# Designs tried in a protein design run: designed miniproteins, single chains, continued (5). Part 80

Each design is a single chain, and the fold is of that chain. pLDDT is the mean over its residues in the fold that is shown.

## One batch from the design tools (miniprotein)

Design m18947
Fold by ESMFold2-Fast:
Structure m18947 (fold): chain A 80 residues (1-80)
Amino acid sequence: ALSYEKLAEIYESLGKKEEAAKSYEKAGDVYFSLGNFREANKSYEKAASIYRSLGLDKKALDVEVKAGLKDLKVAVEKVP
């Protein structure tokens, strides 16, 4: 997960915004598989923000849906 975030930072510094967004999305997927839903959500939000800045609204929406579903799961876990 951290490795994908670091890769995303490198892509951003190189101006490779779409590759950076894809790397953040992959970081989110890895965090989700580890049960770290909060960090997964943060990574997806970064990816969605970059996709929107590029006009890739469908990709941004897909990532936002992933983030929303993870937020719902985290909320359920906090219900007594």
Scores: mean pLDDT 72

Design m18948
Fold by ESMFold2-Fast:
Parts: C-alpha cells; structure tokens; sequence
Structure m18948 (fold): chain A 57 residues (1-57)
C-alpha cells in the first residue's frame, strides 16, 4: 500500500542516519513521520536507539 511504502522510506532513511551517528537527525525524522500520521514499531525502536545513544554521549 501507499502507506507501507512511505513507512519503508522513513525506516530506510532513519537507519541510514543512525548508522552515520546522526542521532538528533534520526529523532527529527521520526518526529516528522509521526506528524504526517506515519507510525511504525520499527520507527519507534529506531528513535529509542537514537535517544539512548545521545544519552551515552
């Protein structure tokens, strides 16, 4: 579906940012997705991982 395709694109971009160590950008991207009504367990997990990594800095 259209929604599944949008979720996948956000997940792929969030994973890329997280892999690059761009934790604040990862959180901002997930917040943007949520503002557009895109909610996914995977995006929630990626945001949690980014937040955890920021706290360990």
Amino acid sequence: SEEEERIQKYVEEARRLLAEGRFEDTLALVDEARAQGIVSPELTHLAGEAARRLREA
Scores: mean pLDDT 85

Design m18949
Fold by ESMFold2-Fast:
Structure m18949 (fold): chain A 77 residues (1-77)
Amino acid sequence: LYVNLGKTLEKSDPEKAALAYEKAGKIYEKLGKYEEAADAFEKAASIYEKLGNKDKALEAQTKAGVMSLKAAVDKVT
C-alpha cells in the first residue's frame, strides 16, 4: 500500500514518500475513494513544500482540493 510506504519513507527519503503519496492519491481517485485521495495528495503537497518543490506542492494541493470537492458531492443524496 503506497500510504504505508509513504509513512516509512517520510524520515529516510521524503522525496520518495511524496511520490508514494501521489500514487496512493491516484489509486484512491480511480477507486472513487475521494476523501482518501484528498488526504494522500495533501500529504504529498506538505512534503513537497518542505523540500522546496513549489510546483509539485501546488499541483498536489490542487488535486487534493478537487478530490475534497468530489468527496463532498458523493455525500449528497
Scores: mean pLDDT 77

Design m18950
Fold by ESMFold2-Fast:
Structure m18950 (fold): chain A 58 residues (1-58)
Amino acid sequence: LTKEQEAEIWVALARMALAIGDYETAEKMLKKAEELEEHASEGTKEELKELKEELKKA
């Protein structure tokens, strides 16, 4: 897996955790994605920002 794909996977896992109300897991998954943000696609970076905003509201 490339670092870009790895970032995408962490973002997807964080989104799923948020959907089921597991905010603690979502935060951990987003932090892992943030470590790879430099290598992430533009779409994945946008999703990362959206999920961080959702976590603040949760």
Scores: mean pLDDT 80

Design m18952
Fold by ESMFold2-Fast:
Structure m18952 (fold): chain A 68 residues (1-68)
Amino acid sequence: SSMQEQLREAGVRMARDYADEAGLSEEEKEELVRRVEEALRRHQPQSYAEVLDLVMEVFREFLAEKKA
């Protein structure tokens, strides 16, 4: 697999793990994964550290929206 594929797979896995840790429903988990996949497509991170930062940013924004 390409490095970009590996980074995408890592980002999706991180999103699912954070959703599980936060006790999100399956529907909320799939929405978070969708948003992370969109962010990865738009920003095209070049390293695992950049993927982690992006996933954490998307996750924090998602949790903030749920409080509204």
Scores: mean pLDDT 85

Design m18953
Fold by ESMFold2-Fast:
Structure m18953 (fold): chain A 89 residues (1-89)
Amino acid sequence: MKEKAVELIRKAQEALLNGDYEKAVKYFEEALKLVPEPSANALIMLGEAYLKLGDYEKAIEYFQKALELDPNNERAKELLTKAQEKLKS
């Protein structure tokens, strides 16, 4: 299970870099189902994939979850602000 989660995260990161945001979301979601406690960084990456897809409500949800785990995470705060600005635009 752990090796499968690591491979899925790697594939999700590659999809995100290649602009395949729908596949990035699917791979991150599959990986998070295989780990009992997702890291703040994994939640940030999933939120970023949703942000790139234009699903601002889902992006906000995952950035908020990341901040619950790591309240001082500057990247999560930056991306949350960006997603909120996009939702209002």
Scores: mean pLDDT 83

Design m18954
Fold by ESMFold2-Fast:
Structure m18954 (fold): chain A 64 residues (1-64)
Amino acid sequence: SMEEEITRLEILKLMYEISVNTSRWLLEKRPDMPEEVKEQLRKAIRELEEKIKELEEKIKELEE
């Protein structure tokens, strides 16, 4: 059903949001982290934020 698909997308979005929040928290709490690791986390955050945006647009389309 449409409701089941919306729920699936909302859960997936929440999982991505948790990952972004965790990565941001690590960057803030561990400034002693090697720059290479920081760059990898920043890249992951950007990629996940784009996926979150795409999911938000899909959810809105399904809700009409």
Scores: mean pLDDT 88

Design m18955
Fold by ESMFold2-Fast:
Structure m18955 (fold): chain A 64 residues (1-64)
Amino acid sequence: AAELRERAEELMRQGADAFNEGDYFNAAKLYREAGRLYLQAGDTESAEKLFALSELLEKVGARQ
């Protein structure tokens, strides 16, 4: 659980960096992976929020 959460937090940092650079598609991918790790760690609330954010960013990035 702790290891999965630490990896998810690292992916969130990478996703935030990609977002700050305007790479919304890569940010979406990183947030989706972080969400999967949170889900595996039992944090369904964080996972749901990250999946929703990832879907939104993928739509914005891929359709521009």
Scores: mean pLDDT 81

Design m18956
Fold by ESMFold2-Fast:
Structure m18956 (fold): chain A 56 residues (1-56)
Amino acid sequence: MLVRALYDFPKVTEESLALKKGDVVEVLEEVNDVEWRVRTADGEEGLVPKEFVEEI
């Protein structure tokens, strides 16, 4: 499943991933009620808040 970032957001923890508004990433798993593990097109993985991305 692909999702698009709704906002620019920074890396806030070592497990999180920084994205820019409009970045498209692949969802790998739902790790908890508020975060997904995603992979960028360049192969970087990290956690992003579900509320900051939309399904495309």
Scores: mean pLDDT 80

Design m18957
Fold by ESMFold2-Fast:
Structure m18957 (fold): chain A 68 residues (1-68)
Amino acid sequence: SMEKLEAEIRKGVAVLQVAVTLVSARNAGLPEEVLERLQRLLDEAAASEDPERAEELATEAVRLYKEA
């Protein structure tokens, strides 16, 4: 169904956004505390069955990176 495909794409994009944010944070030399928080957000987004929740976690990851 289109709804299922949309949900899978939304989740995939959100997970990728968190992963890219984590890689960027590592390359920027951000503190281990920030890297550990980003890793937890990545794990939660990947484990989430709710695409909206995954998107919320991706938004939080980007916010955490910008505030570092």
Scores: mean pLDDT 89

Design m18958
Fold by ESMFold2-Fast:
Structure m18958 (fold): chain A 69 residues (1-69)
Amino acid sequence: TPLEELRRRLREADKDGDGTVTIDQAAEAISEVLGVPRELAKIALLEVSKGSDTVTIEQALEAARRLLE
């Protein structure tokens, strides 16, 4: 499924294994997996991050789910 592929890519981007990625890293992964513009992915990520420059893998999956609805 697209969300499982996205989870794998986000884990690969998380070099420290701390469960967080930057908004730019998450936006790139969402853009590639879902075929949406990076700018649209970044807007969805900013809504779930509440002003942080990083997101958890689960927050990035929530942003992607919003884009699929």
Scores: mean pLDDT 81

Design m18959
Fold by ESMFold2-Fast:
Structure m18959 (fold): chain A 91 residues (1-91)
Amino acid sequence: SLSPEQLELEIEAAMIEIEAAVVKLEAEKAPLDEETKEKILKLAEEALELAREAERAAREGDLERARELLEEAREKVEEAKKLLDEALKAL
């Protein structure tokens, strides 16, 4: 069974994965220019990859690595969300 700390980190990773997926869907559906869309999708995909790496690290018991990867994933998803919000306001 996972420890409570491992479970917490896996939940955090899953939340970032959901947020990244929502950003990707919104960017794909919105009438954004190709350059802006590409930048948002790249950041969201990077966040997703980092969150998946964090989930793996947590499962392997590397809690320090999991926390570092989650911090990076959160930064990427927040940057993607900011760019999406700014692009949508410019429509």
Scores: mean pLDDT 88

Design m18960
Fold by ESMFold2-Fast:
Structure m18960 (fold): chain A 66 residues (1-66)
Amino acid sequence: SLLEEFEKRLKEGADPEELKREEVERARRELEERESSLSVEEYVAARLRVIGLELDLDLAVEKYKK
């Protein structure tokens, strides 16, 4: 699971904000590379997944900082 791997890296001393930025940037780059090959429906679904990932990681960082 991406969130399990993310939590493991946080426990290993990774900077939460930098790690979050890295993961979101990677997902955005992968989407940009495939944008021209995706249908409108596939693009919308993929874009929503990137938004969901960013939100999930934000919530994980908030919980970790408590």
Scores: mean pLDDT 80

Design m18961
Fold by ESMFold2-Fast:
Structure m18961 (fold): chain A 62 residues (1-62)
Amino acid sequence: EPGLYTREEWDRLVEEVRGMSDEEYEALKAELARQVKEGKIDPETLRRLGAYEELRAREADA
């Protein structure tokens, strides 16, 4: 879907961020937040990334 993350796009994003450092992940979040402000991406995408942050935190704690 144009301007929205499809299931496929979301799966690609998750794979991409799994290998990221904390710095790289923060940069990606900032970029996506800017795209949401510009109306290019659904804010739901940031909410889903928030859920992924919980997974990342758990991974770092383990």
Scores: mean pLDDT 67

Design m18962
Fold by ESMFold2-Fast:
Structure m18962 (fold): chain A 77 residues (1-77)
Amino acid sequence: DVDLPEEVKKYVEEKADEAIKRQLSPEETVKLLDEIYEKYGPEAARYFASLLGKKGADEKVIAAAARWIREKFPNFG
């Protein structure tokens, strides 16, 4: 379970669905991750990145999101 307010979880889930449907580039996905992080913090950004993988986003997009998480949170395993 992700410890986020229900409205934030819904927002992030909607943004993940939009990103996949619109086939956002890796660069556009990283910008969206930065926006989510700035607005709702690290847990929301991590949740967004995890949803991209679970919902079957493009491999390059998933790789870019994973790289962003490693660069922003180097102490997370």
Scores: mean pLDDT 81

Design m18963
Fold by ESMFold2-Fast:
Structure m18963 (fold): chain A 73 residues (1-73)
Amino acid sequence: MISDLQLSPEERERLLAEADRLTEKAIEYVKKGDFSKAASYATAAALLYTMAGEPERAREIIERVDKEIEKAK
């Protein structure tokens, strides 16, 4: 398992900030109809949330983006 003990506070903040940015990009691409890019950004964001010790947030954003993609179809 990825351990929070392996990250400095600065590294964790950087990962969370990047994950949030990628989540926003995923939602933007859903709105644009580019579901392939949306899924890619959502997956990247989920990986970064997991690395930062936030696996529940990773699951939440995957479910959120999948739901938005299904609504947009």
Scores: mean pLDDT 80

Design m18964
Fold by ESMFold2-Fast:
Structure m18964 (fold): chain A 103 residues (1-103)
Amino acid sequence: SEFLEKAKKALELQIDLDLGIKLLDYGIEAAILSNEKGLPPEEAFKIVAEKREEEYKKVEEELKKKLEELKKKLENAKSEEERIKLLQTEAGVSERLIEGLLK
């Protein structure tokens, strides 16, 4: 249904935002390193990215797994109300995304 596709899109956007927040944490670490060592921001970010490569890969894999599991739950939900509840609770989708895409 059209509603199901919009619900999946809201979930996908939330997962992208969650990954973006993790990248912001690395950006902050890089900004601190840039200031402490007098490095250009791009070089500081490369150092942090290399140091955090394994951690980032694990977060990306966990978020990908969460996305696929929640997509299946959305497909198995019996009503639009049940899908909205799943997005609000287990999926942790921002109310702003739900209102913007589904309401």
Scores: mean pLDDT 87

Design m18965
Fold by ESMFold2-Fast:
Structure m18965 (fold): chain A 62 residues (1-62)
Amino acid sequence: DEEERSRAYLAVYETALEAVRAGLSDEEVKRRVRETARRLGVTLSDEEIDAIVDAAREDVQS
């Protein structure tokens, strides 16, 4: 269960990184994150999605 959630979280985070690197808007990045989470059967709060997008932008800017 925890390993499954960790793998899903990493896949969602990778989706955010790819979208940010592609120069997509925050709205589009969040949309892709939500779609990936839904496909993987993971429920993320808006706060969790915002945190993932913020982390991805910070990583790309570094």
Scores: mean pLDDT 81

Design m18966
Fold by ESMFold2-Fast:
Order: sequence, then C-alpha cells, then structure tokens
Structure m18966 (fold): chain A 62 residues (1-62)
Amino acid sequence: MEDIEKARELLEQGKYEEAVEYFERAIKKDPNNKEAYRLLAGAYARLGDLTKASEYAQKANS
C-alpha cells in the first residue's frame, strides 16, 4: 500500500498521529503532492495543532 493510501485509511479510522507520519512520508517522496499537504493540514487540525494545519494548508495552495 502506498504511503498516501495508508495515511487516508488511518485518517478514516481516527488514527490522526499515525496518518500524519504516513502523509509526511508521502510528501518526502513527492514534495509537489498538493493533495498530501491538504490531507496533512486536515490531520493536524484534528489533532488540535492549528498552527501546523494552517502552515500545510498554505503549502497546498502554493
């Protein structure tokens, strides 16, 4: 399973900290993956890290 697909599955299961790890790995492999940045921002928002959520949302829109 690719890292982004595993991260989405973890998000659906409410495993936000594990999902963050897999989205970060997906971005490391493909730094231009805007979808991974959007989903990572969502995961950080669910964890209550609004600063990182905003940061990654901005990266998704650049």
Scores: mean pLDDT 82

Design m18967
Fold by ESMFold2-Fast:
Structure m18967 (fold): chain A 56 residues (1-56)
Amino acid sequence: SLHEEAVKGGEELAKQGKLKEAAEMLERASDLLRQSGDVASAEELRRMAKEYREKA
């Protein structure tokens, strides 16, 4: 679903060196999951996004 698709998409962008784009994609997916009440998945994507931003 959204969580798994976002993780895979973010990892693919990161492998291409597009760390900022990966972070932005994960942040948007995190917001959508939080709006739907999936706080745990949203928080996981938020942590991944922070890691990518720190590496960019």
Scores: mean pLDDT 83

Design m18968
Fold by ESMFold2-Fast:
Structure m18968 (fold): chain A 87 residues (1-87)
Amino acid sequence: DKEELFEEILKLLEELAKIAAEKKNLELAEAARRLYFLLEEKRDTLDKETLEKVLELVKKALEAAKEGKFEEAIKLLEEAIEIVEAS
């Protein structure tokens, strides 16, 4: 279900943005925001396989952020952005 994948990714990105705000990490906040807007822009054109890859990366980014590994979280979000831009 493509719509369920979208909603799950967006929810995780909102959680990442909340962590970024609480920790005052502007780079993490910017990466999460960029991916959020890019996904909304490409909502109708992204296939399920691409969304599943993005979901995996965003889940890993959230876990890294929860552990205070902000550079790792940012890199994972940047990788997801590259995948979405290439689609």
Scores: mean pLDDT 88

Design m18969
Fold by ESMFold2-Fast:
Structure m18969 (fold): chain A 67 residues (1-67)
Amino acid sequence: MEELVERAKELLEKAEKLSDTPYGQAAKRYAESALNAIKNGAGRDSVEGLIRLAEEYLKKAEEEVKK
């Protein structure tokens, strides 16, 4: 589970940089939920689901940076 902790923390850091967007805020919430799920002993599948949602919203936030 250490790999999932690191992945969720990286997603959280990226989402915080984009937290001025609604999608960035959503990505941050899902990344935080993944970390809480790991802390509370949730199954790997549940944690991976939350990480996937954080990744989806982070991707949308990145599209909003108008590059």
Scores: mean pLDDT 80

Design m18970
Fold by ESMFold2-Fast:
Structure m18970 (fold): chain A 86 residues (1-86)
Amino acid sequence: MTKEQLTEEARIALEAAREGGEEYKRLKEDENADPTKYTAAALRAIGGGLTGKLVAERGEEQGDEEAVELGREALEAAEKGGIRIE
């Protein structure tokens, strides 16, 4: 994988983690929230956060500082949404 490809994967992961985490956090405050939407938001945030973590680790190995930063932001975005990635 090129550095450009790795950075792009990090951007995709960050977007998924932010969008999923924000929707999950919003739906958590809504007593009438659709369980399917709530689950889908959680899964999107988990996927984004986990992918971000893996991309950050790979970026460190390859010296792609942009991928490392974006991958870490993806993990943080998922956690800020209330999803614990461990």
Scores: mean pLDDT 80

Design m18971
Fold by ESMFold2-Fast:
Structure m18971 (fold): chain A 63 residues (1-63)
Amino acid sequence: MKELSEEELEEIRKLMEEAGASEEGIDAALKELRSLTDEEELREKLRILGRVLGKEQELLEIL
């Protein structure tokens, strides 16, 4: 099981904030990412977030 580090979660928060996501949306997304136990589900979620936010390259670097 791959867990995102505290540093990785903080980097994701910053990328979402720069993309104009709401504080509630950021908190909800980070809570969801922390609850994911499957590596493939985690990767898929980050890819989707990256595409939606226009931060695909930055989020792929965390993956």
Scores: mean pLDDT 74

Design m18972
Fold by ESMFold2-Fast:
Structure m18972 (fold): chain A 58 residues (1-58)
Amino acid sequence: IKEIEERIKELEKKIEELEEKLEENREGPPEERLELEIELGMLLIELGVLKVVLKKLK
């Protein structure tokens, strides 16, 4: 349980950092923006899965 909570915190921090990078690259190259968007999407999916798992364990 504690390890899942720590991973959720790490993911939330990474998601915020990626959102900031996307905002900074708003007018940047489309290729770099797409790569950041894909990474953000993957982290959001992992976060969602871990939150569901944590809810079922509690």
Scores: mean pLDDT 79

Design m18973
Fold by ESMFold2-Fast:
Structure m18973 (fold): chain A 56 residues (1-56)
Amino acid sequence: MEEIKEMVEKIDEALYNGDLDKARELLAEMVKKFGEKHPAVVEAAKKIEEALRKHL
């Protein structure tokens, strides 16, 4: 739980800074550690997808 929370916070920080590449790298690391079907991973992926659409 603590590791998941830390990773989510880092993704949120990257998105706040507009660093979409860093956010995607952190998401890939979460997938490696927790699996792509984990609820926190799915939620983070949706946030990144929304950010990509809004910045276009």
Scores: mean pLDDT 79

Design m18974
Fold by ESMFold2-Fast:
Structure m18974 (fold): chain A 82 residues (1-82)
Amino acid sequence: MKERIDEEVELALLEIEMAVSLVAYRNAKTDEEKQEAADWLERVGDRARELAEQSTDPEIAEEYRRLAEWAHKKAEEIRKEL
């Protein structure tokens, strides 16, 4: 099992990846660029869900689940606009 600090670092990195994906979406000029941003958000959500299932800390697991839900919902919203 990873130490709590390792899980907190992994969570922070996923939050950064989500922020970068959102910036990419806001600056997207084509449907292809928007689709790429949606794909990145879906991958962030998938990874967050995986880490939530592996986490032994209930607080960190809940943060991962929240991140996954938000990322997947945002990816779906973007795809519905294409």
Scores: mean pLDDT 83

Design m18975
Fold by ESMFold2-Fast:
Structure m18975 (fold): chain A 69 residues (1-69)
Amino acid sequence: MIEVVGSDADSITVEVDGDTVTLTGLGAPGRYWVVADAQGVLSVLTADGERVATAQIATPAVGSATVDR
């Protein structure tokens, strides 16, 4: 399971199956999608579907969450 546990004007903090990942440098405020895939890649997408940040996660989990920031 993935869950957005924090956000601000520059960062989103995501919890993935007990691990936390903070992604920074996201730019403009707005609605974002956070998507995790089976290969352990966490991606942050804008409302337009543009990928603005990526991270590797230790435990691969498939899921998505939305965040307003």
Scores: mean pLDDT 72

Design m18976
Fold by ESMFold2-Fast:
Structure m18976 (fold): chain A 66 residues (1-66)
Amino acid sequence: SRAELEARLAALEAEAERLEREGVLSIIQGDYERYQELQARTAAIRREIAALARELGDEAKARKYG
């Protein structure tokens, strides 16, 4: 349903934001390997968010994450 897609989108957005914060902390701590790993995971989640946003007709979010 649309409500299920919206809930999934919100959950993925929260996860992407969490990973981005962890990435920033990794750079501050000098852990560049962890930063690269988190960056790759965040990129994959952002692609999924962009696809879901397009399905929902949320053009602003599709542009933000795509």
Scores: mean pLDDT 87

Design m18977
Fold by ESMFold2-Fast:
Structure m18977 (fold): chain A 72 residues (1-72)
Amino acid sequence: KKFEAAELAQKAVDAAEAGDKESFEEYLEKIKELMRDDEEAIKAAEEALEKFRAGDKEGFQKAMLELQGRIA
């Protein structure tokens, strides 16, 4: 489950860099499902989604690093 979440987090970063908002949101939702017992991971995923939707690239990158750190 941790390895699955880590792979999804990398795919989410790749999708965000490509401007693929739909795939990015789908990957984050799957990560939230895998990490449902980890409140900090869910918060980081939700923050990443919010920052990405707002066009805050620095904010979403920071949130994704927090999420990946929590998964590891």
Scores: mean pLDDT 78

Design m18978
Fold by ESMFold2-Fast:
Structure m18978 (fold): chain A 90 residues (1-90)
Amino acid sequence: MSELEKKLKELEEKIEELEKKIEELKENKVDEATEKKVIKEYLLAKTELFILKTGLPEHLAEALLAAVETGEEPPEEVQEEILKALEEFR
């Protein structure tokens, strides 16, 4: 197994675990801070998987990860470049 294949598998497993945690949090009364933390970890893992699968340029990958970490939306120009990369991946 290549390092890339191993990283993809680890990210997919992490995403599945986080999805289960999010469902558990919806059923249990938890504080908003705990819920936000788990959702953030899920979004980061999902974003990393997306970057690896699409082969996004490093500068777009960094902008997308930073947006998830800060909770701020990427600039419109970066969003358009990501959408264009997605269309080429299809």
Scores: mean pLDDT 73

Design m18979
Fold by ESMFold2-Fast:
Structure m18979 (fold): chain A 84 residues (1-84)
Amino acid sequence: VEELLEEVRRLAREAAELAVEYARELAAPDPDEARIAELERRLAELQRRLEELLRELERLDPEAAREAQELVQRAVAEAARRAA
C-alpha cells in the first residue's frame, strides 16, 4: 500500500506541474499549439494512470484511497492557483 501511495504522490506532483505549464501556455501571447497538444496528451496519460492506481488502492485499503484522492485534488487545485 505504501508503494502505491508513493506512486500516487509522484504522479500527482507530475500532473500538477504539467497543469501549470499547460495553463501558462494557453495564456501566452502566441500559444504553441504543438506544445499544447503534447501537454494535453501527457496530462490525459497521467490521469489514466492515477485513476488506475486509485482503483487498486480502493480494493486494498479504502481509507488510503480516499486520502490519496484528496491529495491529488489538492495538488491540482494548488497548481491551478500558481498558474493564475
Scores: mean pLDDT 78

Design m18980
Fold by ESMFold2-Fast:
Structure m18980 (fold): chain A 65 residues (1-65)
Amino acid sequence: SVKEKLEELSKKMDELINKAVELLRQIRAATDPEEREKLLGELKKVQDEITKVMNEFRKIREEVL
């Protein structure tokens, strides 16, 4: 159902936002350039996943409207 898909996407978005916030905190605290680069790479992957979830929300809205 549309409701189940929206609930799944909402849960995934919350998990990704929480992960991004934690990564940003770790990046801010990182003093080692190698560790910082690794964390920035992980943040980039999380940002790409957020974009994908946003695109899925958009598709569902276009199907309902």
Scores: mean pLDDT 84

Design m18981
Fold by ESMFold2-Fast:
Structure m18981 (fold): chain A 81 residues (1-81)
Amino acid sequence: IPQPEVISAEAKAEPPLVRVGETAHVRAKATLRLPDGSVVELEAEVDFVAREPGIHTVPVPVTDPRTGHSVLVEVQVEALP
């Protein structure tokens, strides 16, 4: 099965600094070249709740709905006790 080419990927957490139990809203954007040569821009949003203090890497899968291929975009969120 042909795989999409990742042209760009970025993610942002708002706020990037939370307390344990608080929600960070993570938005990810990816631009992909599909196997048919078309270019698509995809966005995904997830909410992250930290259960432990420290720096967490939040994976955000951005999925192409036509092919089911996913690109994993990561962002860091810091949780205070």
Scores: mean pLDDT 80

Design m18983
Fold by ESMFold2-Fast:
Structure m18983 (fold): chain A 77 residues (1-77)
Amino acid sequence: MEEERKKAIEDIADTLLAVGYLVEALLNIARKKGKKSFKDLTEEERKEAYEQAIAMARRDGGEKVVEKLNEIIEKEK
C-alpha cells in the first residue's frame, strides 16, 4: 500500500510538472509575440510552445514527464 501510494504520487507529480512546463512555454511564447494571453496564439505559435515545453521537460523533468506532456499535446490537437 505504501509503495502503491508513492507510485501514484509520483505519477501525479510527473503530470503536474508536464502541465507546468506546457503553461510556462505557452506564456513565454505569448509574451514574446506580444499576445494578451496564450489563448490568442496561432497554431504555429502553439507548436513552438509545445516544442519548448518538451525540450524543458527532457532537460529538467525526465522521460516520464516528457511522456505525460506528449499525451497532453496529442489530446489538445
Scores: mean pLDDT 79

Design m18984
Fold by ESMFold2-Fast:
Parts: sequence; C-alpha cells; structure tokens
Structure m18984 (fold): chain A 61 residues (1-61)
Amino acid sequence: MEEKLRELAREAAERVLEASKNGIEESKRTLEEEARRIAEETGVSVEEARRAIIEAGLELL
C-alpha cells in the first residue's frame, strides 16, 4: 500500500505543478482534489495524502 501511495502522490505532484502554470488557486484546488482521491483509493487520511504529494513535489524540484 505504501508503494501505491508514493506512486499516486508522484503523479498528483506532477499535475499540481502543471496546474500552477495557470495560477496558485488552480494548484491549490488540484492539490486538494488529488489528496482526497488518493485518500479514498488508499485508505489514508486526506492530510497524509496531501503530505505525500508535497513531499513528492519537493523531490521533483
């Protein structure tokens, strides 16, 4: 399950980064929607999913 969370978080981070080209509000919305989607698929909390996306995004920088 942790491997799937990491995979989904990486894909979500790429989408959030792409959304940021259209403005900060779009990147925030995308982050929140992706975090909720990952939480539903993996069973982790929305906060844990959001943290994983942010960590994956930092690795892409």
Scores: mean pLDDT 80

Design m18985
Fold by ESMFold2-Fast:
Structure m18985 (fold): chain A 60 residues (1-60)
Amino acid sequence: SKEEDLKKAFEIVRKAEQDLAAGKSPEEVRAEVEKETKDLSPEIQELVKRAVDDLIARAA
């Protein structure tokens, strides 16, 4: 469901933020996000990618 996808999206973004804070490279974080979002709807995939890109930009 959309609600389940949104919950999963939140968990993926939270993990990406933690990984960046722990010193993981932006490239590794993006690769992990892509793998974790592959089964989600295209709309939710786009939402997560935008959120992660925003986190990376703020960390720079």
Scores: mean pLDDT 82

